# Designed miniproteins, single chains, continued (5), part 2

Each design is a single chain, and the fold is of that chain. pLDDT is the mean over its residues in the fold that is shown.

## One batch from the design tools (miniprotein)

Design m16036
Fold by ESMFold2-Fast:
Structure m16036 (fold): chain A 99 residues (1-99)
Amino acid sequence: EKEELKKEAEKLEEEFDIEKFKRKVEESKSEEIKELYKKAIKAWENGDLEGAAEYFAELGKLAEKEGDKELAEEAYRIAGMIYVRASDYEKAKKYFEKA
């Protein structure tokens, strides 16, 4: 299970277009989505992996509420990948399932 989650995270990291995701965030009408993205990146830069993953998960929930399924799924994938790096495999599974 841990090996499977690590492999899933590696595949998603190879396939993930961060610039495309950033563009979708910038195109959002939601100031809250943009704020969550800024908080996630700041947490990541400070080495707060769990904080970064939580902000991406909240961004995904908000995007889902706003009907942007593609942005939500991508945010959940990022959260899952970061949770794998944080060794929180239970939360990683939860967010990969939502993606």
Scores: mean pLDDT 80

Design m16037
Fold by ESMFold2-Fast:
Structure m16037 (fold): chain A 81 residues (1-81)
Amino acid sequence: PLEEIEKAVESVPDDENIRPALIETAKRLVEKGYPKEEVIAAVREVLDKYIEKLSPFLSEEQRKFLEEYRDEVIAEVEKAL
């Protein structure tokens, strides 16, 4: 499930919200038989890696904003599943 979530994030244009793509990808993975816990863990891991990759280029405020956004996205994915 990790690779499919990474592709979903990478396929979204910079000017669009990644949230719908992540939710739809997570739903499809659960429909394919992946456990909800594994899909949610994969979403968290992809978003954490994305933040860490950007971290050297971000201010403290920007990093906190992305961490809060990550938590919101994970909550919406959990609610959608």
Scores: mean pLDDT 75

Design m16038
Fold by ESMFold2-Fast:
Structure m16038 (fold): chain A 94 residues (1-94)
Amino acid sequence: PELSGLLGSTLPLVEAYERGYAEGRAAVAAADTIPADLPAQAAEAIRRGRENILRGSTDPSLPADEAVRLLLGGAYEIGYARGALEEAARRAAE
């Protein structure tokens, strides 16, 4: 079976998001202090990630490799921002 054909699905996008999420959580968990502007930085990263996903999914003029790069990069950035926010909220609750 051609497993590489599955990489044309949403599975790589989910994996990029999950990797970003794990790395964002780990970065905040390892930080000595949580930046006061983290919510604003995360909101901006989510905005950029969404714009990159929209462009990668809707722009037919993009080469396939560039479209994939925008989709995976956008998913990773959104994941990273959400993971960072969740770990920051967890630390603030303790």
Scores: mean pLDDT 81

Design m16039
Fold by ESMFold2-Fast:
Structure m16039 (fold): chain A 60 residues (1-60)
Amino acid sequence: TKKLQQQLIAARQAGDLDAIIDTLIKLGVSKSTLDKVLADPDLTARNEKLTQLIQQALKK
């Protein structure tokens, strides 16, 4: 778990969206949830929802 959390932080700092998505899936976020968030045409709302998923994953 902690190793995946470190990978998520590193991917976020690098701006590597593919690595962020892969790491969130490994931390237990469903692909369907991520697909819905990423499909949001409002970039601000999409970034807020993505940030919430990252924060929830890092809390575990």
Scores: mean pLDDT 76

Design m16040
Fold by ESMFold2-Fast:
Structure m16040 (fold): chain A 58 residues (1-58)
Amino acid sequence: GELSEEAREEVRRVVREAVAAGDSRGIRDGVLKIAEKYGADIEAVEREAVREVLRALS
């Protein structure tokens, strides 16, 4: 399903922090925690995380 705005903002924050720190495990852990916290589909959270990783690398 679609993520809430709050869930999307938390994904962006977690991904940017993890990318800046060089912590790939932080991204994976963040995805799982956000999916649990917001009752969101893991695939939807992963998709948003991938978008933010690509944005952070640009």
Scores: mean pLDDT 81

Design m16041
Fold by ESMFold2-Fast:
Structure m16041 (fold): chain A 104 residues (1-104)
Amino acid sequence: MEEEEKELREELLKNGVPEEKAEEWIERARKGDGRGYLELALRLSNKEKRLELLEKALEISPEEEIRIAARYGIMLVEGAPQEELERFQEEQRPRGEALEAAAA
């Protein structure tokens, strides 16, 4: 983990992430905060590392908003077609609002 954290810091800094923010997100991920994994994954250029961190965010996060964001991130990394991305966004809309719009 420590060597992985060093490589992760170097990649984040190379991608323009401030050192303070990189350390914050790494600490959150270490503490089992799914948001930490999500934020880290979104700033990495390596597809395999991004997918791994997004899957970790999805696995450990009880927060639905983080799980939705992680699933969307996985679709983006895997190169899902625009129509699949749009379908996913539609499915994640508040059901109450969608039902009211359909009834109007």
Scores: mean pLDDT 72

Design m16042
Fold by ESMFold2-Fast:
Structure m16042 (fold): chain A 70 residues (1-70)
Amino acid sequence: LSPSQRRALETVYASEEPLSQRAVAEAAGSSVGNVSNLLKMGLVQRTEDGKIRAPSLSDIARMIIKMAEE
């Protein structure tokens, strides 16, 4: 992870509430593009309302399985 991506990730994981991509970018001193990249990597999840949250244990397990199969 780049330093900017790491700050965005830490911001999402520190938040107990889902945040918009813009709110994460502003709080982390990062960019909306970095948040989008974290979504593509599966390190954060999008809620039904389009906000960003930390992945559940099930999401993490699925990501590990996918990586192991590659």
Scores: mean pLDDT 73

Design m16043
Fold by ESMFold2-Fast:
Structure m16043 (fold): chain A 113 residues (1-113)
Amino acid sequence: GLMEEFEKLAEELLRLLREADKEVQVKLLEDLIDLLKKVADKLKTFEAEVDLGVVELVYAVAKVLGYDRELLLRAAELALEAIRRLLARASEELQRETLEELRRLLEEARKEV
């Protein structure tokens, strides 16, 4: 179903992020954080706000350390896991919209890697 498609897209995105240079990792992570913000804003749960805050904190630390590659990857993993949890409780319409945006991120990632 839709969640199985999410898992496949998330696995592929993380694979590309591991192979990408820092500039591409930063761009993709920022786009992924923006996607998480959109999903969190539509659901407005306490858990969504906490998950977003943790991802933003890890990314902020990565930036201070000169875009630390390991922390960028950790932030991406945390963002995808947060989106996964939110989508499991979301409407089918929100799941489809989020998957469409994630597919667009993957297409851009493939061009850069």
Scores: mean pLDDT 86

Design m16044
Fold by ESMFold2-Fast:
Structure m16044 (fold): chain A 80 residues (1-80)
Amino acid sequence: SAADEIIEGLREESKKKLSKEETIELLEIAKDVLEKLFPEKKEKIEKLYKEIVERLKAGEVSPSEALKIFAEEVEKIVKE
């Protein structure tokens, strides 16, 4: 599915040395596309995005960890 491709893409990007800014941009793009695919889950996806971006900005997670956590948690949200 398109969602599985996006989620797997985030996992692959997590293997790269990305900046915080590049990571936030990728998370925002993934969030926007997933919200269009699952409009009924928009609020949960938005909340997850905000929590991970805040943790990344605070230095609590690395860029790689932020992408992995978002991919894992958003997969749970979009799959019943």
Scores: mean pLDDT 87

Design m16045
Fold by ESMFold2-Fast:
Structure m16045 (fold): chain A 74 residues (1-74)
Amino acid sequence: GERGIRLAREASRLGQRAADAGLERGNMEAMMTGGVAVTTAGVAILLGTKGDDEGAIELARRAIELAREGLEMV
């Protein structure tokens, strides 16, 4: 539970940074990729709160990868 939620919170933070940087620079692809990372992290948090720790970790890891991709675009 807590591990997946912790990873998802980090993914949300990184995804928000990518979205904000994309918006500031007019990079729509980075903004959208960061937004998808934040949304995916939100679903991971919901799974973690429901006790699906494995699902939460898997989605959180995917969200981190998306957030990193968005950050590399800016």
Scores: mean pLDDT 87

Design m16046
Fold by ESMFold2-Fast:
Structure m16046 (fold): chain A 66 residues (1-66)
Amino acid sequence: SEIERAKRFYDVNGDGTIGSEDIAEVARLLGLDGSDEDIQELFDVNGDGHVGPNEVEILRRLVNGM
């Protein structure tokens, strides 16, 4: 699912949980236009080739799930 994929992407310390520093870093990067291919690969968790509202919603669910 998108949630499980997002956890894998945003869990940069690899402990199976999402920390506040991971969320802050993702939120900062999502503030970019998302046109950079490297950014899209890292944060396009639904695989549509775009960083947008779906990624923001996934991030919100991760924070609420913590």
Scores: mean pLDDT 52

Design m16047
Fold by ESMFold2-Fast:
Structure m16047 (fold): chain A 68 residues (1-68)
Amino acid sequence: MAERIRRFAEAMREAGVELSDKTIEELVATPDRDVAEALVLIIYGSALPTLTPEQRARLRAALDELFH
């Protein structure tokens, strides 16, 4: 799961979401999987209004990989 969390966090940063390396490390290092997933979803949801339709489509695909 840590690898999926990392890939999604990196996808958010590539899409223009302001994520520091420290924030990505903290998400990946979160020992509770449900907490890590919840934190990622909170960041994702807060970023959605600032993203283009193309960026939203990319993040939606990454989100599907996180949960499947």
Scores: mean pLDDT 75

Design m16048
Fold by ESMFold2-Fast:
Structure m16048 (fold): chain A 53 residues (1-53)
Amino acid sequence: SDYDKALKKAKDMIRGGLSIEQIRYILRSEGFDDETIEKAIEEALKEVPRPIM
């Protein structure tokens, strides 16, 4: 599904250190709708650990 594709991409981009705004821009440029993007980012942030700075 589009959500599964967006979720995988969001997780990969968070692991790569991209900002949430950059991730939104990239997913929007790839044709995902805003609702799918926000749900994918929300879920990806729950599943990918953030480095402690």
Scores: mean pLDDT 80

Design m16049
Fold by ESMFold2-Fast:
Structure m16049 (fold): chain A 84 residues (1-84)
Amino acid sequence: ARLEELRRREEAFLAEMLPKAREAYENKDEEAQLQIQLELGDRQLALADEIIADPSASEEDKADAAAYRARAQARIAAIRAQLA
């Protein structure tokens, strides 16, 4: 399933970001922690958009990707509110 592919790619990205997130947490840098979450959110949007734009993806796969995208967008909005 395309959603499972998206989740696997997200897991790979999270593994890449983990050392940076740990450093921000250990330094008690709340702003850096929020910026890392924004980077994750932007990556999640890009992954969802890739599936939505794929002409070989089923309507169900596109609907799942759209739901995933909406959740990522909501998280980004909440984080941006904390930074403002």
Scores: mean pLDDT 81

Design m16050
Fold by ESMFold2-Fast:
Structure m16050 (fold): chain A 64 residues (1-64)
Amino acid sequence: DIEAQLAAVRAWWESLSPREQRAARLIERARDVDEADLAAIAREAGLSVSTVSRIRRRMLEVSA
């Protein structure tokens, strides 16, 4: 159900800190994200690469 999936995505988004939301937006804009892109996003958002990698993985899970 598309509406249930959208509700889950919205709830996840609202659970993120402002820095994590910034990182998620940067990941969403970068269609083909490699290790260098993850490092750049982490630096810009003020997060660790591990944190950005976890956010990316969750985004893929929530989008499925």
Scores: mean pLDDT 75

Design m16051
Fold by ESMFold2-Fast:
Structure m16051 (fold): chain A 67 residues (1-67)
Amino acid sequence: SGREEALRLMGEMADAYEAAKSREEAVENVLALLRSRGYPADREDARALVDRIDARGKDAVLAEIAA
C-alpha cells in the first residue's frame, strides 16, 4: 500500500540520516537511497528531508507519514 511504502522509505531515509557523520553526508546518503529506489530526487529534495528529520526528529516525521 502507498502508506506502507512511504513509511518504509521514510524509515530507511531516517536510518541513512542517523548513520551519517555530518549533515552533508546525510544529504548524500538520503539522495543515494532515493535514487537507488528509482525516485527522481535531486539534492534539494534530499536536503529538505534531512532538515525535516533534524528539526522534528525521526519519530515525529514517521508518525506524520503514518497518519
Scores: mean pLDDT 74

Design m16052
Fold by ESMFold2-Fast:
Structure m16052 (fold): chain A 123 residues (1-123)
Amino acid sequence: APSLVQRLMDLVKRLNDAVKNKASMEELLKLLREIARVLREMLAASTDPVIRELLAWVIERLERVIKYLEEKDYDKALEEVEEMQKYIEDFAKAHPELLPVNMLLRNLAHAIKKAVEYAKEQE
C-alpha cells in the first residue's frame, strides 16, 4: 500500500490536474475533503509533538477553507489559505530540519490556493 505521504502527494497532483482540467466545484470539494482525511490519518500516525501541532493547525484551516467554499464565501476561503501559507513558511524558517514535511505542506497550500482562486473565477 502507498505511504500516507505518497497518498497526500498523489492527491495534491490530482487537485492541480482538476483545476487545470476545469473540474466541477463538487469534484474540487471531494478532493479537498479526501486531503483533510489523509492529513488526519497522518496526525494520528505522528509521534513528534511539533509535527502534530503543525498538522492539527493545517487541518483546522483546511476545514475552514472547505466550509467557506461550500458557503461560496471565496474571499474568506482565500484569506484562510493565505494565512495557511504564511504559517507554513514561518514554521519552515523555525524548523529547517523538517524540510521534507515543510516542502510537502508548502506544495499542498499552493495547490489549495490555486483551487480557491479557480473557484472564485467561476462565479
Scores: mean pLDDT 89

Design m16053
Fold by ESMFold2-Fast:
Structure m16053 (fold): chain A 62 residues (1-62)
Amino acid sequence: MSGAEAAEAGIAAGEELVAQGRYDGGATVARMGGKEALELGDEEAGRRALEYADRIAQEGGL
């Protein structure tokens, strides 16, 4: 899996959980995708997923 694939998978899973009202779960899976992307050396994809996770956390009042 590439860093971009890891980040996009985390964001996509996060969006599905948010659609179900599960904001904490959504933020968590997006963060996991972002961390995996960073470990794979994709700083841009990692940052994108982590920024998305922060946005979900704010929307959910976390």
Scores: mean pLDDT 84

Design m16054
Fold by ESMFold2-Fast:
Structure m16054 (fold): chain A 86 residues (1-86)
Amino acid sequence: MKLEFAEVRLLPSGIYEVTVRLLGPAKSQNVELLFRDASGKLIKRHYLLKGTEEAQFSARVKDASTVEAVLVDLDSGEEIRLRYQP
């Protein structure tokens, strides 16, 4: 599996919408995508279905540079981390 930033958009409300794209099949039943801030606080959690080949997920944050996306396979313990760096 591969994780990438698809889009970072400033909304009229003054908050950022950060979208990440997952590529490749989710091989495990317990795969989660987490959005966290710079302190490690959970912003948003998404559950992935086994066999997901492509998906996009978004979170809304006040500062896009503080967001980290973490793909976690709870069955294998494998993690992929992606931090936005402008």
Scores: mean pLDDT 78

Design m16055
Fold by ESMFold2-Fast:
Structure m16055 (fold): chain A 73 residues (1-73)
Amino acid sequence: AVKTTEPEADELFKEKKYEEAIKTYERLIESLEANLERLKKSPNANPSAIEMLEQKIEELRKKLAEAKEELAK
């Protein structure tokens, strides 16, 4: 079973399992983007929660890009 946690994706990257790391980062990003969309649709959405989630998604996208670059070598 593939977990969708950042520490698991980071561990896969360290083990040079780039394909699995990419899939894990992509699933985590998709989950967080879905949460972000739900928060933005809520009339009582906390702006700080939205900002924190956007920052986390950006961090994960950078890690995903690095994993894809390593796989392409």
Scores: mean pLDDT 79

Design m16056
Fold by ESMFold2-Fast:
Structure m16056 (fold): chain A 70 residues (1-70)
Amino acid sequence: SPLFPSPEELLAAARELAEQAKKYIKEGNKSKATVQIMALGILEASALLAGHEETAEEIRKLRDEVVKSM
């Protein structure tokens, strides 16, 4: 469905957001890092709505790693 991307697309997007968030954290840009963390939460919710619980858990772990780096 065009409203629900594949698990692979969601996970690829989540990894990119996590890397951008880590970059912003390293730069001291907490505001931009927070925006990426919020976007990770949206991807987790999208995975859950699509029934991709395992993918949602992987996205959650990526988000938790980023948050711990703040």
Scores: mean pLDDT 86

Design m16057
Fold by ESMFold2-Fast:
Structure m16057 (fold): chain A 70 residues (1-70)
Amino acid sequence: SAAAKADAAAAVPQDIAAAEELLEEAEKGNVTAYAAAGILVVAAEFNLSLLEDPDPALVERVRELRERFR
């Protein structure tokens, strides 16, 4: 739906920002922050999958975040 795509488009940059902040805490040894960041990366990937023409810069940022979990 158009509403779901609009919500997804707004959510991607928010999920990225939250995941980046949580990964900074995870680097200090906070396992809970690492797990929470992983959930947000999954959410960002799902939200990107709902978009027909996602912003390439956001796609690349989500890819970079995913690599931190490999």
Scores: mean pLDDT 85

Design m16058
Fold by ESMFold2-Fast:
Structure m16058 (fold): chain A 60 residues (1-60)
Amino acid sequence: TKEELVAEFSSVLRYGTNNAQRIGLENFIYTLNDAQIEEINKAATNGEKLAILEKLYKAH
């Protein structure tokens, strides 16, 4: 679920982002469609999932 993605990323986003960037990315997760969530979930590691999320965020 989107809530599971937010929980999964919450610890990763603490490193290398400021508070405003973290909140922005967390809020962005709730705007994703099912295909975008599946793209993120195909990644093997949290770092790879974060890279896909940031790519989608830059493109929106």
Scores: mean pLDDT 72

Design m16059
Fold by ESMFold2-Fast:
Structure m16059 (fold): chain A 87 residues (1-87)
Amino acid sequence: IEELIKQIESQKELIEEMYKQGVGFTVLKQVVLEALEWLKEKLKDNPEIQKIVDEAEKKIAEAKTAEELVEIFNETVERIIKELKKM
């Protein structure tokens, strides 16, 4: 669990750094969707986390700015880490 949380935090840091470096909306959206798919696969046996990821993917589909993508991903990561700490 600790190693998985560390990997999730590393994905968050990568996406935040890409946003800070000015990576465009289309590329950032693709990276965020790939990170969400990775989370969904890693935590496939946790139905609450599957629900959190599904909700995030819907929000990402509706997002119009790079800032919204980062905000949605950060909120999703916080929810997932909170859920993992209950285990």
Scores: mean pLDDT 82

Design m16060
Fold by ESMFold2-Fast:
Structure m16060 (fold): chain A 73 residues (1-73)
Amino acid sequence: MDPWTKYLAEELVKIADEESKGSAAELTRYFLEVLGVPKEHVLEAFEIAKKKVKNKEKFEEQYKKALEVLESL
């Protein structure tokens, strides 16, 4: 597994399950635009995170916002 995919998946879990002020949409934009991570690896990270998150509702809200970023690029 790509190291960035694993790292992003772990950060997405923290955004959903912990009192993190992080945004999945902003993190997704950073990975795509600054780090140059492919869209396919970002989508894989969301699939990995979905299986691990405890707060499914917050995860789905964050995921929808991140998909808007992916579709805009």
Scores: mean pLDDT 79

Design m16061
Fold by ESMFold2-Fast:
Structure m16061 (fold): chain A 70 residues (1-70)
Amino acid sequence: SEKLEEARKRAKEIVDELIKKNVTDPLEIGKAAGELVDYGRELGLSDDEIARIVQEAMDELRKKIEEKKK
C-alpha cells in the first residue's frame, strides 16, 4: 500500500531524528510515537496498520539504541 509506504518513510525519519539527537527521555519518545499515530490517521490507515507501523518504528529505535550502548 502506498499509504503504508509513506507511513514507514515517516517512521524512519522520526527514528533517525531521535537517534541523531540522542533522545532517551520516554516522554519525548512517546510524543514522537504519538505524532506517527496522528500521521497514520491523517493518511487514512486502519488501527491495525497504524499499530504495525508504530511497533516497527519502536523496534527499530530500541535496536539502534542497544547497538549504540553495546
Scores: mean pLDDT 82

Design m16062
Fold by ESMFold2-Fast:
Structure m16062 (fold): chain A 100 residues (1-100)
Amino acid sequence: MPSIEELVNEMEELARRLGREAREYEEKGDFEKAFEVLKKMGEEMLRIAREIAKQMGEEEVAKVEELERRFREAKTIDEIEAVLKELYVWMHEQLDRAKA
Protein backbone atom coordinates (compact mmCIF):
# COMPACT_ATOMS: atom_id res chain seq x y z
CA MET A 1 0.00 0.00 0.00
CA PRO A 2 1.47 3.43 -0.92
CA SER A 3 2.33 5.71 2.03
CA ILE A 4 0.44 8.98 2.49
CA GLU A 5 3.71 10.81 1.61
CA GLU A 6 3.99 8.85 -1.68
CA LEU A 7 0.32 9.59 -2.51
CA VAL A 8 0.72 13.34 -1.78
CA ASN A 9 3.88 13.39 -3.96
CA GLU A 10 1.91 11.71 -6.79
CA MET A 11 -0.82 14.36 -6.39
CA GLU A 12 1.77 17.21 -6.45
CA GLU A 13 3.30 15.92 -9.73
CA LEU A 14 -0.17 15.41 -11.27
CA ALA A 15 -1.38 18.90 -10.22
CA ARG A 16 1.79 20.52 -11.63
CA ARG A 17 1.47 18.71 -15.00
CA LEU A 18 -2.30 19.11 -15.54
CA GLY A 19 -2.35 22.60 -13.97
CA ARG A 20 0.22 23.72 -16.57
CA GLU A 21 -1.85 22.18 -19.40
CA ALA A 22 -5.02 23.95 -18.15
CA ARG A 23 -3.15 27.29 -17.93
CA GLU A 24 -1.89 26.88 -21.53
CA TYR A 25 -5.50 26.43 -22.75
CA GLU A 26 -6.70 29.45 -20.69
CA GLU A 27 -3.88 31.60 -22.18
CA LYS A 28 -5.12 30.61 -25.68
CA GLY A 29 -8.72 31.48 -24.73
CA ASP A 30 -9.76 27.80 -24.99
CA PHE A 31 -11.81 27.73 -21.79
CA GLU A 32 -13.69 24.54 -22.84
CA LYS A 33 -10.40 22.58 -23.07
CA ALA A 34 -9.15 24.20 -19.83
CA PHE A 35 -12.36 23.01 -18.10
CA GLU A 36 -11.88 19.44 -19.48
CA VAL A 37 -8.26 19.34 -18.20
CA LEU A 38 -9.29 20.65 -14.74
CA LYS A 39 -12.08 18.03 -14.62
CA LYS A 40 -9.53 15.29 -15.43
CA MET A 41 -7.20 16.70 -12.73
CA GLY A 42 -10.04 16.62 -10.18
CA GLU A 43 -10.95 13.01 -11.03
CA GLU A 44 -7.30 11.92 -10.56
CA MET A 45 -6.87 13.97 -7.35
CA LEU A 46 -10.09 12.45 -5.94
CA ARG A 47 -8.74 8.94 -6.72
CA ILE A 48 -5.58 9.73 -4.70
CA ALA A 49 -7.63 11.37 -1.89
CA ARG A 50 -9.81 8.22 -1.59
CA GLU A 51 -6.64 6.09 -1.09
CA ILE A 52 -5.45 8.49 1.66
CA ALA A 53 -8.90 8.55 3.32
CA LYS A 54 -9.04 4.70 3.40
CA GLN A 55 -5.79 4.69 5.43
CA MET A 56 -7.04 7.33 7.91
CA GLY A 57 -10.65 6.55 8.76
CA GLU A 58 -14.41 6.85 8.32
CA GLU A 59 -14.60 10.64 8.86
CA GLU A 60 -11.93 11.24 6.19
CA VAL A 61 -13.78 8.93 3.74
CA ALA A 62 -16.96 10.99 4.38
CA LYS A 63 -15.06 14.26 3.72
CA VAL A 64 -13.73 12.96 0.36
CA GLU A 65 -17.28 11.82 -0.60
CA GLU A 66 -18.50 15.39 0.13
CA LEU A 67 -15.72 16.85 -2.08
CA GLU A 68 -16.59 14.34 -4.87
CA ARG A 69 -20.24 15.48 -4.74
CA ARG A 70 -19.23 19.19 -4.94
CA PHE A 71 -16.84 18.38 -7.82
CA ARG A 72 -19.64 16.64 -9.80
CA GLU A 73 -21.94 19.66 -9.23
CA ALA A 74 -19.29 22.19 -10.43
CA LYS A 75 -20.31 23.97 -13.65
CA THR A 76 -17.55 26.61 -13.98
CA ILE A 77 -13.75 26.78 -13.90
CA ASP A 78 -13.95 28.84 -10.67
CA GLU A 79 -16.14 26.18 -8.99
CA ILE A 80 -13.79 23.33 -10.03
CA GLU A 81 -10.71 25.32 -8.89
CA ALA A 82 -12.33 25.90 -5.46
CA VAL A 83 -12.83 22.11 -4.98
CA LEU A 84 -9.30 21.32 -6.28
CA LYS A 85 -7.80 23.84 -3.82
CA GLU A 86 -9.75 22.28 -0.91
CA LEU A 87 -8.59 18.77 -1.98
CA TYR A 88 -4.97 19.96 -2.14
CA VAL A 89 -5.13 21.54 1.35
CA TRP A 90 -6.97 18.52 2.81
CA MET A 91 -4.39 16.03 1.46
CA HIS A 92 -1.50 18.07 2.93
CA GLU A 93 -3.35 18.19 6.29
CA GLN A 94 -3.51 14.35 6.22
CA LEU A 95 0.24 14.18 5.46
CA ASP A 96 0.98 16.49 8.44
CA ARG A 97 -1.18 14.30 10.72
CA ALA A 98 0.65 11.15 9.51
CA LYS A 99 4.06 12.77 10.29
CA ALA A 100 3.00 13.85 13.81
Scores: mean pLDDT 87

Design m16063
Fold by ESMFold2-Fast:
Structure m16063 (fold): chain A 65 residues (1-65)
Amino acid sequence: SNSLLLEAEEAKKAGDEAFEAGNYSQAIDYYDTAIDLFEKAGADPEIINSVSAKYLGAAVMLVTA
């Protein structure tokens, strides 16, 4: 289970880096992967909710052009 948490953290970090670079579509894909991995790892709902908020933020940036 620890490997899933590490992979989830790596995906989240990649999402953050993509977001900072303005690559919102890539950020969405990374955050989606992170959410899936955190869910499979049984992470706290607070962690999943925080990444979901990042996903939504990236989605808003993408659709607002």
Scores: mean pLDDT 87

Design m16064
Fold by ESMFold2-Fast:
Structure m16064 (fold): chain A 72 residues (1-72)
Amino acid sequence: SEEAAERAREAAERGSREARETEERGGDATTVTGAALRGIGDAVQAALEARREHGEEAGRAALEAAGAAPAA
């Protein structure tokens, strides 16, 4: 569903934002990378949930939406 795709995109965007905020606070490369990886993990989890609840197509749409979000 579009809702599932939006959820995955929001997770990816949140990860990018957290990574940027960490960098702005003077966080080191490891901390910034950790924030970005958490965002990716959340987006993948949202896509897997979409697949389980709404089928294969919903999972693919969610992954595509996450991939369209700005990179961290």
Scores: mean pLDDT 70

Design m16065
Fold by ESMFold2-Fast:
Structure m16065 (fold): chain A 100 residues (1-100)
Amino acid sequence: AAPTLTLSPKTLTAEAGSTVSINVTVSGEGEYDVTVRAFRKETGELVAQSKAVRVAAGETVTLELKLPSEPGEYLVTAEAYKAGSKELVAKSEPVTVTVT
């Protein structure tokens, strides 16, 4: 079965251009390369992405995301790839980030 990704916090308000921490909990089996990506809510445009970090199933990783300078609402999702591959195996439910 595919792993599941859980993000915390579920909602966040932050200052434009600031760096925020997103916790990603990975369930399932094995190891995954995990990244978080921020998309502008109105357009779906990718505006920010964290580094990818290898995470074992059952673990929580904290990823840093530098927010865009443009205020607005953004959707942040986590993606898990099978360790060492480009195979996308799971995507989280989005969390809403309000940039002020």
Scores: mean pLDDT 86

Design m16066
Fold by ESMFold2-Fast:
Structure m16066 (fold): chain A 71 residues (1-71)
Amino acid sequence: MSEEQERLRREQLRQAALEMAPEIGRSLREVAEREGDEELREVADKIINSPSVEEFEEAVLELGRVLERRR
């Protein structure tokens, strides 16, 4: 039961993240356009257009790498 509840919570959080992905990606894309950052723009587009949780997670990890390189 506990593990099943944790799995359901994870799925709910993943679904919520995917539903919020377009808003997050749009905000990041706006920042990328202001700064002329092509890498950040590509990551923002990946977040907006993530068809799966796995691709969303990969896009978020890539965002972290891009932000780490920027300072």
Scores: mean pLDDT 74

Design m16067
Fold by ESMFold2-Fast:
Structure m16067 (fold): chain A 84 residues (1-84)
Amino acid sequence: KVEELLKKLKEIKEKLKAAIEYLEHLKKQGKKVPERFKELAEKIIEEGKKLVEELIKVAGETPEVLKLKKEIEELIKKLKELLK
């Protein structure tokens, strides 16, 4: 079901944004990233990648799907950089 996958991807996009904001806040304060949060962020990244692949398999590479893929990939890239 394409609509269910789109909903899950929007949810994961919001989780990625929230994780990025939290890490930016910690870095601004010179604070170390908690290990528990790193594990949670890694799970969010993995879930996002999996959902994008599932959406492509079900819906194909439409302009809307490709746009959402790019948005999520950019958020994942930024989050990974912040986790270093």
Scores: mean pLDDT 82

Design m16068
Fold by ESMFold2-Fast:
Structure m16068 (fold): chain A 100 residues (1-100)
Amino acid sequence: SMEKKKEEAKKLGAEAMKAALEGTNAEEYIKKAAELIAEDEEAKKAFEEGLGEAALEAAKKDKSLTDAEISDIVEEVLSEAYEKYEEIKKKKEAEKAAAA
């Protein structure tokens, strides 16, 4: 199950990058990735790897995209994913505190 979670996180990273580059809704992929990372921090690395691989493929296929534009999109997707992860983490900590 751990290997499957890493594979799914990597796939979500690639899909989030692709959606962001196409100007479509990346939020669904980012939210799912944040939930996986909240369950297993190793999913964070897999998500970053998928995102990076999709960014490199985009750079190779579309010469109109600058390295700066690709880098900005990568940073935006990562920032959104980590913000959602922190929200999930805080909610879990608050629920644990309320139960004590």
Scores: mean pLDDT 80

Design m16069
Fold by ESMFold2-Fast:
Structure m16069 (fold): chain A 104 residues (1-104)
Amino acid sequence: SLEELKKKAIELINELIEAGVELLKVVPDSEILRVIGMILRLIGLQLDVERAKSKEELLKILKDALRIAEELLKIARKHGAPKELIEKIEKIIEEIKKLIKELE
């Protein structure tokens, strides 16, 4: 159960990292360091998921990932990212929210 939830969390964070990398191609120079910082935070959270020993630890990590996902979505919408990228981020957010509910 915990190992399957960790696997789902890693997959969702990986998809979010990929979306962040795609967003770097779209954002103005003024946003590049902010998006890079969010990608680096997501990489750190992926490592935290691998090390998580409880559902409580995983829940905290997923809530942090959700905050970053919502920030990426705001940047994507603000700078007119492709519809496909926006929809991808929205889908990842929905899946993170579902996983959080499974842990609560």
Scores: mean pLDDT 91

Design m16070
Fold by ESMFold2-Fast:
Structure m16070 (fold): chain A 80 residues (1-80)
Amino acid sequence: KDVFIERIRELLASHELSPEQREILEEAIRKIEAAKSIDEVLMVLINAGVKLLPLAEEDPELLQALRDLLVEAVELAAEA
């Protein structure tokens, strides 16, 4: 789960994010830190993605980075 937290922190540091986008990603970090399983991590990332969908046309790079995180989480969950 540290990999997912680091990737989200990288997004927070390297992208100019709206206050809404920043809050969604910061909440995701907090929830991942509290997660007890890979399934909980996956659900946090899915929820963050859904919240960012209305902003997809405004920030396709952020959406792509979150999609990459989801793919990695799904792969880890499938191999559990």
Scores: mean pLDDT 73

Design m16071
Fold by ESMFold2-Fast:
Structure m16071 (fold): chain A 80 residues (1-80)
Amino acid sequence: DKDEELGKKISSHVQEAVKAIEEGDIEKAKEHVEKALEAIKDYLSEEEYKEYLKKLHEAVEKKDIESLTEIVVDAAVKAR
């Protein structure tokens, strides 16, 4: 199922981003949230993609794991 594989790929990158935040590696965390969002990029408008990317970067910089997870879920729902 395409949706199951996509969800698993997104979840994997979110988990790696959370680990990177816990380790203090903000650049690695940003890379993983970008990869999670990139998995659904073709299903978002350019404006939506830019807004989600900005929000995800802000959540990573604030070390706000709860907001990071909520933003990724919202973006994935919008893409489907």
Scores: mean pLDDT 81

